# Ledger of designs, part 7: designed miniproteins, single chains, continued (5)

Each design is a single chain, and the fold is of that chain. pLDDT is the mean over its residues in the fold that is shown.

## One batch from the design tools (miniprotein)

Design m16210
Fold by ESMFold2-Fast:
Structure m16210 (fold): chain A 87 residues (1-87)
Amino acid sequence: SEKLKKIYEHVEKIYKLFEEALNADPETRKKLLDEAIKHVEEIEKLNPVLGLYLRRIVYRARYTGNIEEALKEVKKILEFLKKVLED
């Protein structure tokens, strides 16, 4: 599925941004999380339910500063999507 591959690519970019945010200063972290929201918006166009779920993860990370928990949640989504792509 081309749509599922595009979703996977955007979730993978969100994961990478969270990895970078984990060791970033507060100002850089905010910028990285804002970039993650752009990828969330692209996912929302393809799958609104998954997009909303990811938006909530990013907003919680911004609000709490708990990047580590957000990273774990995004990783679970990536693993699920990878399994679906494997048939």
Scores: mean pLDDT 88

Design m16211
Fold by ESMFold2-Fast:
Structure m16211 (fold): chain A 95 residues (1-95)
Amino acid sequence: DKEKLRDIAVKTTAVALSLIGRAVEARLQGKEELADRYIELAKRFIEVVNKLVEAGKYDLALKYVDEALQALSMPNDEEALRRIEEIVEKAEKEL
């Protein structure tokens, strides 16, 4: 579905940019380890979503990008980070 592919691409970009933004903020606060975790998570998220799309698993990719967006809306950044790490680990197991 062309509409699903576009939706996945837009939402994946939004998640990645949000994680990169949080990495920049962490680095400005001297939290280098936290910044590195956000950057690594953004890379892993893009990679796993791309692999799900290449495998034709569009509904599963859309599910995980939606779950990641929901996690980013959480008021606690540390809890959101852990939740997205869990989402990426689950998505990687589907490959």
Scores: mean pLDDT 88

Design m16212
Fold by ESMFold2-Fast:
Structure m16212 (fold): chain A 100 residues (1-100)
Amino acid sequence: MDAEQLRASEFLGRYFVEMGNFLDQEQFKELQELIDKHNYDPVKVAEELKKKGYPKEVIVGVLIGIWYTTHDEEGTYEALKEVVGEEVAEEIMRALRTVE
């Protein structure tokens, strides 16, 4: 892994660590069922999690996980923009492209 890929992996790993710190096993099961129900649609998943009161960091972690499964850049960017705003969404999308 080059220095840029390592840096991007560390940046993205922060969201996965935050997700793991705040979610118990039952909440992970709820997230997986919700993702499956919406057929990995990042926009629909983000809206449902936001409605349920999940922290922004957890929602971002889930969206990164969906992107690793689907590689839906457009849907992931749109969902991230609604959760964290355009500037942070662009930074996350740049990091995702770097670790691929």
Scores: mean pLDDT 76

Design m16213
Fold by ESMFold2-Fast:
Structure m16213 (fold): chain A 63 residues (1-63)
Amino acid sequence: SLFEEFDLDGDGRLDRDELNVLIVKLAKEGYVPSGEEVAARFAAADTDGDGYLDKEEFERFLS
């Protein structure tokens, strides 16, 4: 899955740096969200407010 490909430190969560790498890769494949959209989706998906996305939060971010 995309989550497992971009969990670069292997901790089972995506931090903002890992998410940025994923967004760059998705942009190369034709998915180019605005910076405002990315920030809003991240904030909405990060239900725990810890600055990381787990697998469920990541799926919400992509929806």
Scores: mean pLDDT 68

Design m16214
Fold by ESMFold2-Fast:
Structure m16214 (fold): chain A 66 residues (1-66)
Amino acid sequence: LSPEEERLLRELEELLKQYKQAIQQGDVQKAQELRDQITDLVGQLGGPDAAQQIGQQLDQQIQQAQ
């Protein structure tokens, strides 16, 4: 991996941790904001299909938290 890709992967890991915390706290607004950031990073790293798949999974978790 390039240094840039390694940095993006670390950012993704941190965002996913924050997202899980927001879901557990019932902070739906925060979870939605983090979902958008995660989907953008996944799209940059793995392309649009990967972004769509992760976005759908995160959306389902947000719906369950509401």
Scores: mean pLDDT 83

Design m16215
Fold by ESMFold2-Fast:
Structure m16215 (fold): chain A 96 residues (1-96)
Amino acid sequence: AAAEARKAAEEAGDEMRLLEMELLEAIKNKDWEKAIEKAKKIKELAEKAGDKERVAGAEAVIKMAKVGLETGDEEEALKVAEEEGEKAVKELEEEK
């Protein structure tokens, strides 16, 4: 691999960790708009890396956060996250 590709991968890894921390903070603060923004960026980076597990996780968070924004109901949002997370795990295990 070229030196530029290695540096980009390392920088993307650091960006991913920061985005994951910012996403968790946004969810904890019930900032659903920020959670959607961070989850979309995580999904984009995960797609570029071929990380199917992170793509599925980010999509689940986007769906959860949209429900939180539309309903204002944290319990309904968390239920969506649990259902989408369970589906993602099953689909990933079936591909193995």
Scores: mean pLDDT 73

Design m16216
Fold by ESMFold2-Fast:
Structure m16216 (fold): chain A 85 residues (1-85)
Amino acid sequence: VEEVGKNIAEASKEGIEDLEKKKKELLEKFPDSQELKDKFDELLKTLEQLKKAAEAGDIKKAIELNEKAKEKLAEIEDIVEKLEK
């Protein structure tokens, strides 16, 4: 595995762990938000795909999935802000 791919895979693992913790906390606050649950599921799947692509050395795919993950995280943050306000 290239150093870049290895670093992306490690960052994705940390991101998944952090996201699982954040998901638990937010779903405890907003247990009836199916939209929030769906968006977390989508983001977690994207991060798992990113990790696998990086581990396989598919750096192009890993970069594309990383950008997609950032977009999905922003969508989750927007949903949370609307639920809090």
Scores: mean pLDDT 76

Design m16217
Fold by ESMFold2-Fast:
Structure m16217 (fold): chain A 117 residues (1-117)
Amino acid sequence: MLDEKIKKILERAEKSAKELREMSTESDFGKDIAKSLALMWRGILLSTPQPEIVRFNVEPLVETADRAVEEEDPEKAAELLERLMRALGYLEAAEAAEAAGDLELARRLAEEARRIA
């Protein structure tokens, strides 16, 4: 069911966001990995084709990724990475809703991704 799929996507995104935040603050090596992940997602967002009705403006997510890569304060960098991961989860959920034909849910989830970023 679409509801179960969206729930699992959002639960995975929340878990990943928390784990990434913890990793970003634990050690210098962990911070380097976290910044590398932000740079990777920045590249993916810039090169990924926009889906149909869920033509999400990826600029806010790219801006959050750029800020995370450049942020020298580990706590602020971790917060930006957490926001990026949560926003990416909502974007994935929006794409799943669009694929299932629930265009109103897709639009709502895409707007939430934009607000989080």
Scores: mean pLDDT 73

Design m16218
Fold by ESMFold2-Fast:
Structure m16218 (fold): chain A 65 residues (1-65)
Amino acid sequence: MSEVVRRVAEHEGRELLAEARRLGASEEQIAKLEALVDRMLNAETVEELNAEARRLNALIQELKK
């Protein structure tokens, strides 16, 4: 996996966690999101990274509704 893809994933993960906190996510929800960010950052392929990123976005969308 490229350095550029990892840096984008790190930035997006931090932004998603900050947005979840701003939306009033519970400590349990934040812990689940942190676990997904960790999976994303430990992904060995771009395909795995994208799959975990989609899961993160789905949870953020649930918090917005």
Scores: mean pLDDT 75

Design m16219
Fold by ESMFold2-Fast:
Structure m16219 (fold): chain A 86 residues (1-86)
Amino acid sequence: MLEEIKKVVEIYSKGIRKFNLGLAAFEQQKYSEAVKYFEEAIKLLREALKLAKQLGMDDLANLISGRLEETEKKLREAKRKLEEAK
């Protein structure tokens, strides 16, 4: 139980860090790097969401779901910009 909760927090924190790196890359118009970071963030946030749901942490699961939606929106935006830059 405690190890599982710690794992959720660790994975979530890694996901948020990747999302922030993606935002920084996007602002610098490094759309290829932004896409990579957002895809990594989505993978981590999905893993954290799955574990949060398994532990019955509904409030955390809802928070992670919202951040996933935000990250997926930014990924679509970054991919559009990357296609235009080619």
Scores: mean pLDDT 86

Design m16220
Fold by ESMFold2-Fast:
Structure m16220 (fold): chain A 90 residues (1-90)
Amino acid sequence: IKELVLEFIKKFLELLKALYDKVPEEELEELQELAQNIVDAVQNKDYKSAIKYIEELKKKLEELKAKYPEYSEIIDETLKILEELKKKLS
């Protein structure tokens, strides 16, 4: 679990760097809030809340991918890590 959380954090930071100045700040803030909620929930062993926030972030990333298909590859990489993390927490 710890290794997957670190992999998620690293990939998510790469995603934020790619989207910086390309995507509205409000959308980036929503993504950051959900990512932080996932990390906090896992840290507190609140896996039910972590799964909820993972599903919310996955939905937002799919919406972002539809709006900005040029970022599909890095979004898909992030979605893959989130799905692996969700399976581990279930």
Scores: mean pLDDT 85

Design m16221
Fold by ESMFold2-Fast:
Structure m16221 (fold): chain A 65 residues (1-65)
Amino acid sequence: MSPEDRAIEGVAYHFGLDPETLRKVLRGELSQREAAKLNGVSQKHVSEAVRQARTALRLVRRALA
């Protein structure tokens, strides 16, 4: 598992989301609205998870540079 995959899984766990669903949103394969419906949460909740995942990925990429 890459450090980036681990960061995404950590954020997903913290927000009670399926890690695969979060990965699909980050790849643009799934909208935040669709992800919210699939996980039974609000779109705002998914939006916050995406923001945290992007921040975590930036920090991981910086540490590996």
Scores: mean pLDDT 81

Design m16222
Fold by ESMFold2-Fast:
Structure m16222 (fold): chain A 78 residues (1-78)
Amino acid sequence: SDLEKLEQLLQEVEDRVRAWLAAHPDASRAEVLRYTRDLLEQLLADHGASLSPAELARVQRLIANLAAQARRLEEAEA
């Protein structure tokens, strides 16, 4: 199903984030959220044309939520 394709792509994003965290042990939570957002934006650039409107909306919501969380963490540290 198309949902299985998105779940596989999201798992690949999670795997890349975990590898990046292992290489960047001093990374802040905000930096991790931004890196994850950038990977999801790359997923949309590479695979967006193959996703359903519902799947596109799901990834766009994830990107927006990660950006909002990163902003709140940075504001809390100020």
Scores: mean pLDDT 82

Design m16223
Fold by ESMFold2-Fast:
Structure m16223 (fold): chain A 66 residues (1-66)
Amino acid sequence: MEAGEWVKKLEEKLKAEGKSVAEQIGILFAEIGRLGEAGEILEAETPLEKDIVNMIEFFAEYSHLG
């Protein structure tokens, strides 16, 4: 599954469960970290997938600094 499609599906699921925006962000970061360690969602083969992975990594890096 493309990283952007996965993020969108997870966002829709969390909205359906009535999670707040802050909770949605926290859950997204936790799941991205888990899947990244498993070598799954962060593998990019297309230019679009690479852009999405770069965006996710960028936010993760800035989260570490803040």
Scores: mean pLDDT 60

Design m16224
Fold by ESMFold2-Fast:
Structure m16224 (fold): chain A 57 residues (1-57)
Amino acid sequence: SLLEEFRERQKRIVKEAEELYKNPDLPDAERQAREDRIYREMLTLPGEAAKAIEKEK
């Protein structure tokens, strides 16, 4: 179901964020770009969850 795919995506985003913060050697530009993507994803998760639930019925 879409809700299961959503939960799996959440888990991967969290793991990716942890790996990002563990790596001190990332170039500043790349680190900032990845942080921005992760933050954007996290901020939109409530809206995406609502859409997934509605589409699942």
Scores: mean pLDDT 70

Design m16225
Fold by ESMFold2-Fast:
Structure m16225 (fold): chain A 95 residues (1-95)
Amino acid sequence: DVEERIKKLLEELGASPEVRKLVEEIIEKLGPESVLTLLEQLLRAGPLSEEALLEIFRLIVEALKLADELQAGDKSKLPEVQELVARMVEVVEKA
């Protein structure tokens, strides 16, 4: 069961209830298999603080919301996508 594997990886990452809620939002948008792959990659990257995990998942949720707006034809959101990518890079560099 992919959902049980996700729960185990979240436990290994030390994910807070807040991180778990963000992960649930991402599963709704991308599906559980994509989230499983992401969590496996984060675990391989090494130890991450709770703040770094929260920031990474918040940025992913924001990026998915902007992607929905771009698909609806609102290209005015393009600069916000670029700013989110820059913030993701900074979070990864701090980790």
Scores: mean pLDDT 72

Design m16226
Fold by ESMFold2-Fast:
Structure m16226 (fold): chain A 87 residues (1-87)
Amino acid sequence: SMEDRQRLAELLSEGLAALYALAAERRREKVAAGQDPHTPFSEAELEELVERAVEEVVRRRGVTDPAFIRKVREAVRAAALSYRRAV
């Protein structure tokens, strides 16, 4: 439905915002620990950040539909992997 598409778009936007915020926080922690700020995240770190971002959105928005959760996870993961290839 149109409402389902609207809701999915909002969840995707929030998922991406959460991913970027968590990635920035992780980067600050790594730099504080003496790591190079331009060192790319490992695939395992990206998957962890993706799952944390999805969990935060699900919790904040009260999402219970597994199909919506799956689509948000897929889109957020795709964005994370695309940025990894660009750097």
Scores: mean pLDDT 82

Design m16227
Fold by ESMFold2-Fast:
Structure m16227 (fold): chain A 66 residues (1-66)
Amino acid sequence: EVVLDLRAAPGVSGEELARAALEAGAVEVIVSPEDPGRATVVTRDEEAARRVAEEVRRLGGTATLV
């Protein structure tokens, strides 16, 4: 499994980010209660992680390996 820390661009919610990550192949998403623009994502493999990161970047956000 590969874990990513996601940050939304200004104006994008953590829930919107979570939805995009799940649609891109993430298996689990945890939205931060303290920072609505932050989410932690679990993916099955590096290929899924790469796809999630690409989709997050299309929304103007960032994805970082944990």
Scores: mean pLDDT 79

Design m16228
Fold by ESMFold2-Fast:
Structure m16228 (fold): chain A 80 residues (1-80)
Amino acid sequence: SPEEVKKIREEYIKKIEEINDELREQIDKVYAELEAKLKAGEISLEEFSEELTKEVQKLAEEARKKVEEIRKEALEKLKK
């Protein structure tokens, strides 16, 4: 029914928003932790840039996988 399709869409959007919020918070945390190490002289600017890039890429890939799983679940519900 149109009502079930709307519900599936709203649940999909909600879950995507939650993943995006979690990703933002995780990136902010990694940035803050690495910035603290940089300011303390524990890592170089090059190490900061390399570790930040690596961690952000890892977090983005994990978020992408979560989005793909939610997308598959939504599509499966629409086929039922």
Scores: mean pLDDT 87

Design m16229
Fold by ESMFold2-Fast:
Structure m16229 (fold): chain A 99 residues (1-99)
Amino acid sequence: SSAEEEKRREEAARDEELEKKMLPVTKKLQAEMDEAIAERVAQGENRNVTRMLLAEEMQKKITQERLKLLDNREELPSDEEVAEAQRAESRKVEAQILG
């Protein structure tokens, strides 16, 4: 039980630290996406299509950064690991949409 309490405190501390590290990363990626949308729309691209494509790229980058921080990895996550994490996230989103 004391070992379980210690693990819960460690998990909570790790989650809080991850949230703190991810908040500025997410803000930066959102700003980069907004700028890229504006640039591509200025070049004649459709805003809705461009937003969807760049949102997918942003989600990939968020997943990559989460995996890097979560595993405290020195190595970059593989494309297959990122793709699998993205599929897991897409399944969660689809489950929310489908009910």
Scores: mean pLDDT 75

Design m16230
Fold by ESMFold2-Fast:
Structure m16230 (fold): chain A 68 residues (1-68)
Amino acid sequence: SAEERARRLAERLAALGFSQEVIETAYYVALKYDFSEEQLDELVERVGKARNDKEALEVIREAAREAE
Protein backbone atom coordinates (compact mmCIF):
# COMPACT_ATOMS: atom_id res chain seq x y z
CA SER A 1 0.00 0.00 0.00
CA ALA A 2 1.01 3.63 -0.39
CA GLU A 3 1.06 4.01 3.42
CA GLU A 4 3.46 1.05 3.80
CA ARG A 5 5.74 2.42 1.06
CA ALA A 6 5.77 5.88 2.70
CA ARG A 7 6.49 4.27 6.12
CA ARG A 8 9.51 2.43 4.64
CA LEU A 9 10.74 5.72 3.16
CA ALA A 10 10.46 7.36 6.61
CA GLU A 11 12.40 4.47 8.23
CA ARG A 12 15.17 4.69 5.60
CA LEU A 13 15.56 8.46 6.03
CA ALA A 14 15.58 8.10 9.84
CA ALA A 15 18.39 5.51 9.50
CA LEU A 16 20.38 8.10 7.50
CA GLY A 17 20.05 10.57 10.41
CA PHE A 18 17.72 13.16 8.87
CA SER A 19 15.52 15.37 11.08
CA GLN A 20 11.83 14.75 11.75
CA GLU A 21 10.97 17.75 9.52
CA VAL A 22 12.74 16.12 6.54
CA ILE A 23 11.22 12.69 7.27
CA GLU A 24 7.65 14.07 7.70
CA THR A 25 7.92 16.21 4.53
CA ALA A 26 9.14 13.22 2.46
CA TYR A 27 6.38 11.01 3.95
CA TYR A 28 3.72 13.60 3.04
CA VAL A 29 5.01 13.98 -0.55
CA ALA A 30 5.25 10.19 -1.06
CA LEU A 31 1.63 9.75 0.10
CA LYS A 32 0.24 12.77 -1.80
CA TYR A 33 1.72 11.64 -5.14
CA ASP A 34 1.48 7.85 -4.49
CA PHE A 35 5.18 7.22 -5.12
CA SER A 36 6.17 3.81 -6.50
CA GLU A 37 8.97 1.71 -4.95
CA GLU A 38 11.29 2.99 -7.72
CA GLN A 39 10.38 6.65 -7.01
CA LEU A 40 10.97 6.05 -3.27
CA ASP A 41 14.41 4.48 -3.96
CA GLU A 42 15.32 7.48 -6.15
CA LEU A 43 14.10 9.95 -3.49
CA VAL A 44 16.16 8.22 -0.74
CA GLU A 45 19.29 8.34 -2.94
CA ARG A 46 18.76 12.02 -3.85
CA VAL A 47 18.02 13.06 -0.25
CA GLY A 48 20.99 10.99 1.00
CA LYS A 49 23.32 13.20 -1.08
CA ALA A 50 22.08 16.37 0.67
CA ARG A 51 24.64 18.07 2.93
CA ASN A 52 22.05 19.41 5.39
CA ASP A 53 18.30 19.54 6.14
CA LYS A 54 17.82 22.63 3.93
CA GLU A 55 19.20 20.81 0.87
CA ALA A 56 17.18 17.68 1.76
CA LEU A 57 13.96 19.74 1.85
CA GLU A 58 14.84 21.38 -1.49
CA VAL A 59 15.36 17.90 -3.06
CA ILE A 60 11.98 16.73 -1.69
CA ARG A 61 10.26 19.85 -3.11
CA GLU A 62 11.86 19.19 -6.52
CA ALA A 63 10.63 15.56 -6.42
CA ALA A 64 7.10 16.81 -5.60
CA ARG A 65 7.25 19.27 -8.54
CA GLU A 66 8.42 16.48 -10.89
CA ALA A 67 5.47 14.31 -9.72
CA GLU A 68 2.94 17.04 -10.68
Scores: mean pLDDT 85

Design m16231
Fold by ESMFold2-Fast:
Structure m16231 (fold): chain A 81 residues (1-81)
Amino acid sequence: SADELFAAMVARASELGKTLSDEDARLVLGAVVAAQSWRAGLLSEEQALAILERLIAQAKDPELRAFLEEFRGVFAEMAAL
């Protein structure tokens, strides 16, 4: 389900955030907030995806970039439901 996919990604984001710089940890939080805001009807799909693309471009850590790209894929999967 979309709820299970989102919960799994949030758990992974929390663990990854513990190992990152403060700057990169804020990008992880930004991705979670964007997806959560879209789910709550506060952002359009286009607005949330645009935020995720900016966060991916700003990511300094390659593991964070890979995680955000996976998160974007999960977001697109949730939006298709």
Scores: mean pLDDT 82

Design m16232
Fold by ESMFold2-Fast:
Structure m16232 (fold): chain A 109 residues (1-109)
Amino acid sequence: MEEILEKFVEKVKPIMEEMLEAKRNNRPLRELSEEEKKLLETLKKILELQHEVTKLLLDPSTSYEEIKKKVKELTEEILKETDDEELKETIEALEKLALEELDKLEKEE
């Protein structure tokens, strides 16, 4: 599971470095491959999921169970839009990790 996440980060890192360098040098971004575009779309969806979960966590009216439900719902939505098996495995690994971390926080609180 962690190995799948590490592979995803390694694939995304050079694309993000190119985007950062293009912005820093005020030049147009190089043409991205279809695989690179899919990786960026998946990363964007993961970041949107993290943002939504963080907003719920910061809202004192939101229950722990609602946060878990939202993580599952958003992950399922991303999985339905993803046709790449490696990206699906990455998203499933992230969901499992997020739910395990939430369960640890509940036990400590």
Scores: mean pLDDT 74

Design m16233
Fold by ESMFold2-Fast:
Structure m16233 (fold): chain A 93 residues (1-93)
Amino acid sequence: SPLDEVLEEIERRLEELLEEAKKRIDASKHPVLEYTKELFRLIAETVEALERVRLLAKKNGVSQEELEEALERVLEKYKEILKRLKEHAKKVE
């Protein structure tokens, strides 16, 4: 699929964002505030990723079914990363 490379790149970027977020939360004097900032950053990056996938699918004539599967893959990765971010924030408080 022409979407496979971009999906792998997105999944890697969200993992990198999580590791950066953990470091910033750990270094913060106000971990709840830092967690909130990182949560909004994760949401913004995920929305941009979903839009990137949608535009690439249109450019490459990808079927609606393949597009829906690709968007679901991004959202499932987002949910995984969000859960891990929440779990990390609880341990620092």
Scores: mean pLDDT 89

Design m16234
Fold by ESMFold2-Fast:
Structure m16234 (fold): chain A 74 residues (1-74)
Amino acid sequence: MPSKDEIIAEILALVRELMPDISEEDLAAIRDYVASLSLDDAQRLLDQIRQASRLPPATQRAWIRALIDQIRDL
């Protein structure tokens, strides 16, 4: 079973791949958000990002932007 640190590392790696021009501030917000989640919720988010990575590039970017907006609304 992956540790929470492994899930965080994988999420950040995928986010950088899907949005190479993402700011360090937005990456830090995602990291802190994932760190606040339960292991189950972090795994679900990772699975959702993996599904998003199979979509067209414009849709991938829109999905990551929606995630950042959701995190900032918390």
Scores: mean pLDDT 82

Design m16235
Fold by ESMFold2-Fast:
Structure m16235 (fold): chain A 76 residues (1-76)
Amino acid sequence: ASEEVIEAVYRTLKELEEKYGREVVAKAAELLGVETDGKVDRELAERVAEQLAKMDPNISPEQAEAIVRSAAEVAL
């Protein structure tokens, strides 16, 4: 994934962690094919971004943010 996609995923996950907590982040990441305890760091953002890039190699930062937010809404 591009650095811009990784950064968008990181910011979105961090916002979700602060608003809803680590359990929602963990469930959202699981829906996207990434196992995690929900602690948001750069490594988690990179793993999520790479998974999104595998599904769509042309994914934009805006699309990545939207997908992560949608996964969190399902996880709630």
Scores: mean pLDDT 86

Design m16236
Fold by ESMFold2-Fast:
Structure m16236 (fold): chain A 65 residues (1-65)
Amino acid sequence: DDIIAFLEQMKKKFPDAREELERLIALVRAGRRDEAIALARELIRKYSDNEELVQGLQLVIRALS
């Protein structure tokens, strides 16, 4: 619930990552926590220059772990 709302806000702030954040939301909704964490780590590497997105994804990983 809270994680999904947070990720929906991240989609609005970072349109370039929209499709990838939608995939992350789908994994969270499906309860596929390990796959969601793996995707979030991949996105941190891909968007390493985007400090705000990286910090948000780190919070998501912490919430799912």
Scores: mean pLDDT 87

Design m16237
Fold by ESMFold2-Fast:
Structure m16237 (fold): chain A 120 residues (1-120)
Amino acid sequence: GSEKLKAIIEKYRKKWTPDMSEEEKRAMIREIAKDLNVTLSDEEIDEIIQLFKEADKNNDGKVSFKELAEVLEKKGYIKSNTDLFRVQLIFKELDTDGDGKLDFPEFAAFLLVLKESGII
């Protein structure tokens, strides 16, 4: 079940604010990774922050599936319609607000799930 993942996202959503510093964002990614039992280097954490900035073209603090898919395709992570379909299913599962967009904690958890799944 996705219950643990949803609980982790909800925990960090309560801590999330649009005015959060880069250092606070890095700390949040480390805590999410620890809760998911994923080991990340400082470089991998910086890459997650940079991907969010590249995908959030509207500067609304949220990333649509379209914006995310475009960035992942540009990085070479989506190679087939099967990969795109898998990414879409994971996106839908992590969109706990049901608004069709991921906030920063949902986005970080999403990328960590893709990493564990061998997609990135």
Scores: mean pLDDT 77

Design m16238
Fold by ESMFold2-Fast:
Structure m16238 (fold): chain A 96 residues (1-96)
Amino acid sequence: KEERIEESLKRAEEVHKKRLDKLKPYLTPDQLKEAEKFYQESLEKIRELIEETHKRNEALKDSSREDTINFVADQLIRIGDIIDEEIKKIKELLSK
């Protein structure tokens, strides 16, 4: 359980780092610091979501296929919302 959470977080961290590295040439030092903050806030939300997913999967062992599908769909929507909020904050930062 813990190892799977850490592996998922490591992948998310690598993706965020690559995105931030691509933005570095276009950012001032102050903007870079703010972007790093958005990145860390996004990672914390993803960590909480991954932990919730693992805990819920244990509870879903005896659940219907429909309940499992609905849960997975809801988690995917939540991940999308976290990413969209991060992108929105970075776009706002770049517009200043």
Scores: mean pLDDT 72

Design m16239
Fold by ESMFold2-Fast:
Structure m16239 (fold): chain A 68 residues (1-68)
Amino acid sequence: SNEDIINELNRQVEAIAKSESDPKVMAEKVAALMDEVIAANPDNAELVAYAEMMRQLALKEAEEALAE
């Protein structure tokens, strides 16, 4: 189900954030993960929207870390 995929994506994003100290590299890894999900499920609007949201959150966190 989409819920199971979303829960697994959340866990993978959290693991990347905890293991990667460089905010730009973290954002790159999260973006790549989300791009893979979108490419595998292009007609799944709910999953695509979620993946896009997660990619934007990673970008925002990287920008905030670099600005402070």
Scores: mean pLDDT 79

Design m16240
Fold by ESMFold2-Fast:
Structure m16240 (fold): chain A 70 residues (1-70)
Amino acid sequence: SIEELVERFHKLLQELREADPLDHDRVGGILREILSVLEQINKLDKEKGLELGKEFTDVVHEWQERALAL
């Protein structure tokens, strides 16, 4: 269901926030899973997909700022 996909998406976002930015393999794996889940959500509900896509972009921006501070 879309509710299960949204829950999985938020869990993956939290894993991304907690990941070591220098662990490229782990970060890459999480990003691939997030993109897969977002694609599935977007196919079921385009508006929800756009909303969560923005949330993902905001988290990636926060992550990039952390990486640049290193």
Scores: mean pLDDT 82

Design m16241
Fold by ESMFold2-Fast:
Structure m16241 (fold): chain A 87 residues (1-87)
Amino acid sequence: MAGSGTVVGASADKLVPGAVLTVKMDNGETLTIEVTGSFVGESGTGVATGTAVGGAAPVGTHVGVGVPGSKGEVKVGTKVQVSVAPA
């Protein structure tokens, strides 16, 4: 299921393997994601793969994190799209 949210914490300024993001979802839930795959960006949007490590999804849940732009840059206040897949 896809949901949008805002980054409220980031361990790195880019979506790189090992980066940890804390996202406040638009529904009020908080989700903590560890990035596990390289960012793939094209023509104004991009996605990195990750795993939930806390918050509203069970630990080990596979997630995709989409950000605007082709650079994979994230900061507090960045709007993100989160897709959750079954383990």
Scores: mean pLDDT 73

Design m16242
Fold by ESMFold2-Fast:
Structure m16242 (fold): chain A 80 residues (1-80)
Amino acid sequence: MDARETAKEALKGAAERMKTLTDEETKELALGLAQVFRNLAEENPEYKEELEKAAKIAEEASKSTKEKAVEKLEEMAEEL
């Protein structure tokens, strides 16, 4: 599976999971995703810009409300 497809599935899965999580758990999951996407961007230079954008959106989600976090991740998944 390519890095872009992996990131898209991770974003969709995380957004769905966040619907059942607490605000603190949502923040922790979003921060973990940001780190994963930064690592993928370093290992996959052909998708670096897209993966760095996904990492930035995940980091922003970690600083948002749960509702806004889900929205941000779903929108980013559609862009990938």
Scores: mean pLDDT 83

Design m16243
Fold by ESMFold2-Fast:
Structure m16243 (fold): chain A 66 residues (1-66)
Amino acid sequence: LSKEKQKIIEELWEKFTSGEISYKEFLEELKKNGIKIQDVIDYLSKKTGISKEVLEKAIKALVEKE
């Protein structure tokens, strides 16, 4: 994963978790930048120390909240 894509992931993740953008908008921006959701989970897990399973559950919980 390039340094450029890592920065895009961090910016989009911050906007999504702060409520600035919806999950749908988050996914659309990832797609525009050629980033797969698996790349996001892998990168954030490595950077934060949170397990991939916990991150996947957190994302699902945020999506199910609507």
Scores: mean pLDDT 78

Design m16244
Fold by ESMFold2-Fast:
Structure m16244 (fold): chain A 86 residues (1-86)
Amino acid sequence: KEFVEELRKYARDVLGLSDEEIEAGLKEFDKFDEEVRKTLGRPPSKRTPEEYEAGKLTDLVLKKLMEQRRGEEARRVFEKAVEYFK
């Protein structure tokens, strides 16, 4: 889907992340999400696999933008994600 591809391209072209760094970041968010669910006793997510990937990519992009002090761009990415998950 277009949004997932846009996020991957943004991470590569704008943030300068390698495919390996993107994969490592996504794995880190997978582990974090699993730990949060175990700790809080939350039920499994009802998201589709594509929605789940889009969510992880959004979180990765937002984290990197915030680390780089690019808060305005982070806000724009967040707004796009909110529209996608409607």
Scores: mean pLDDT 73

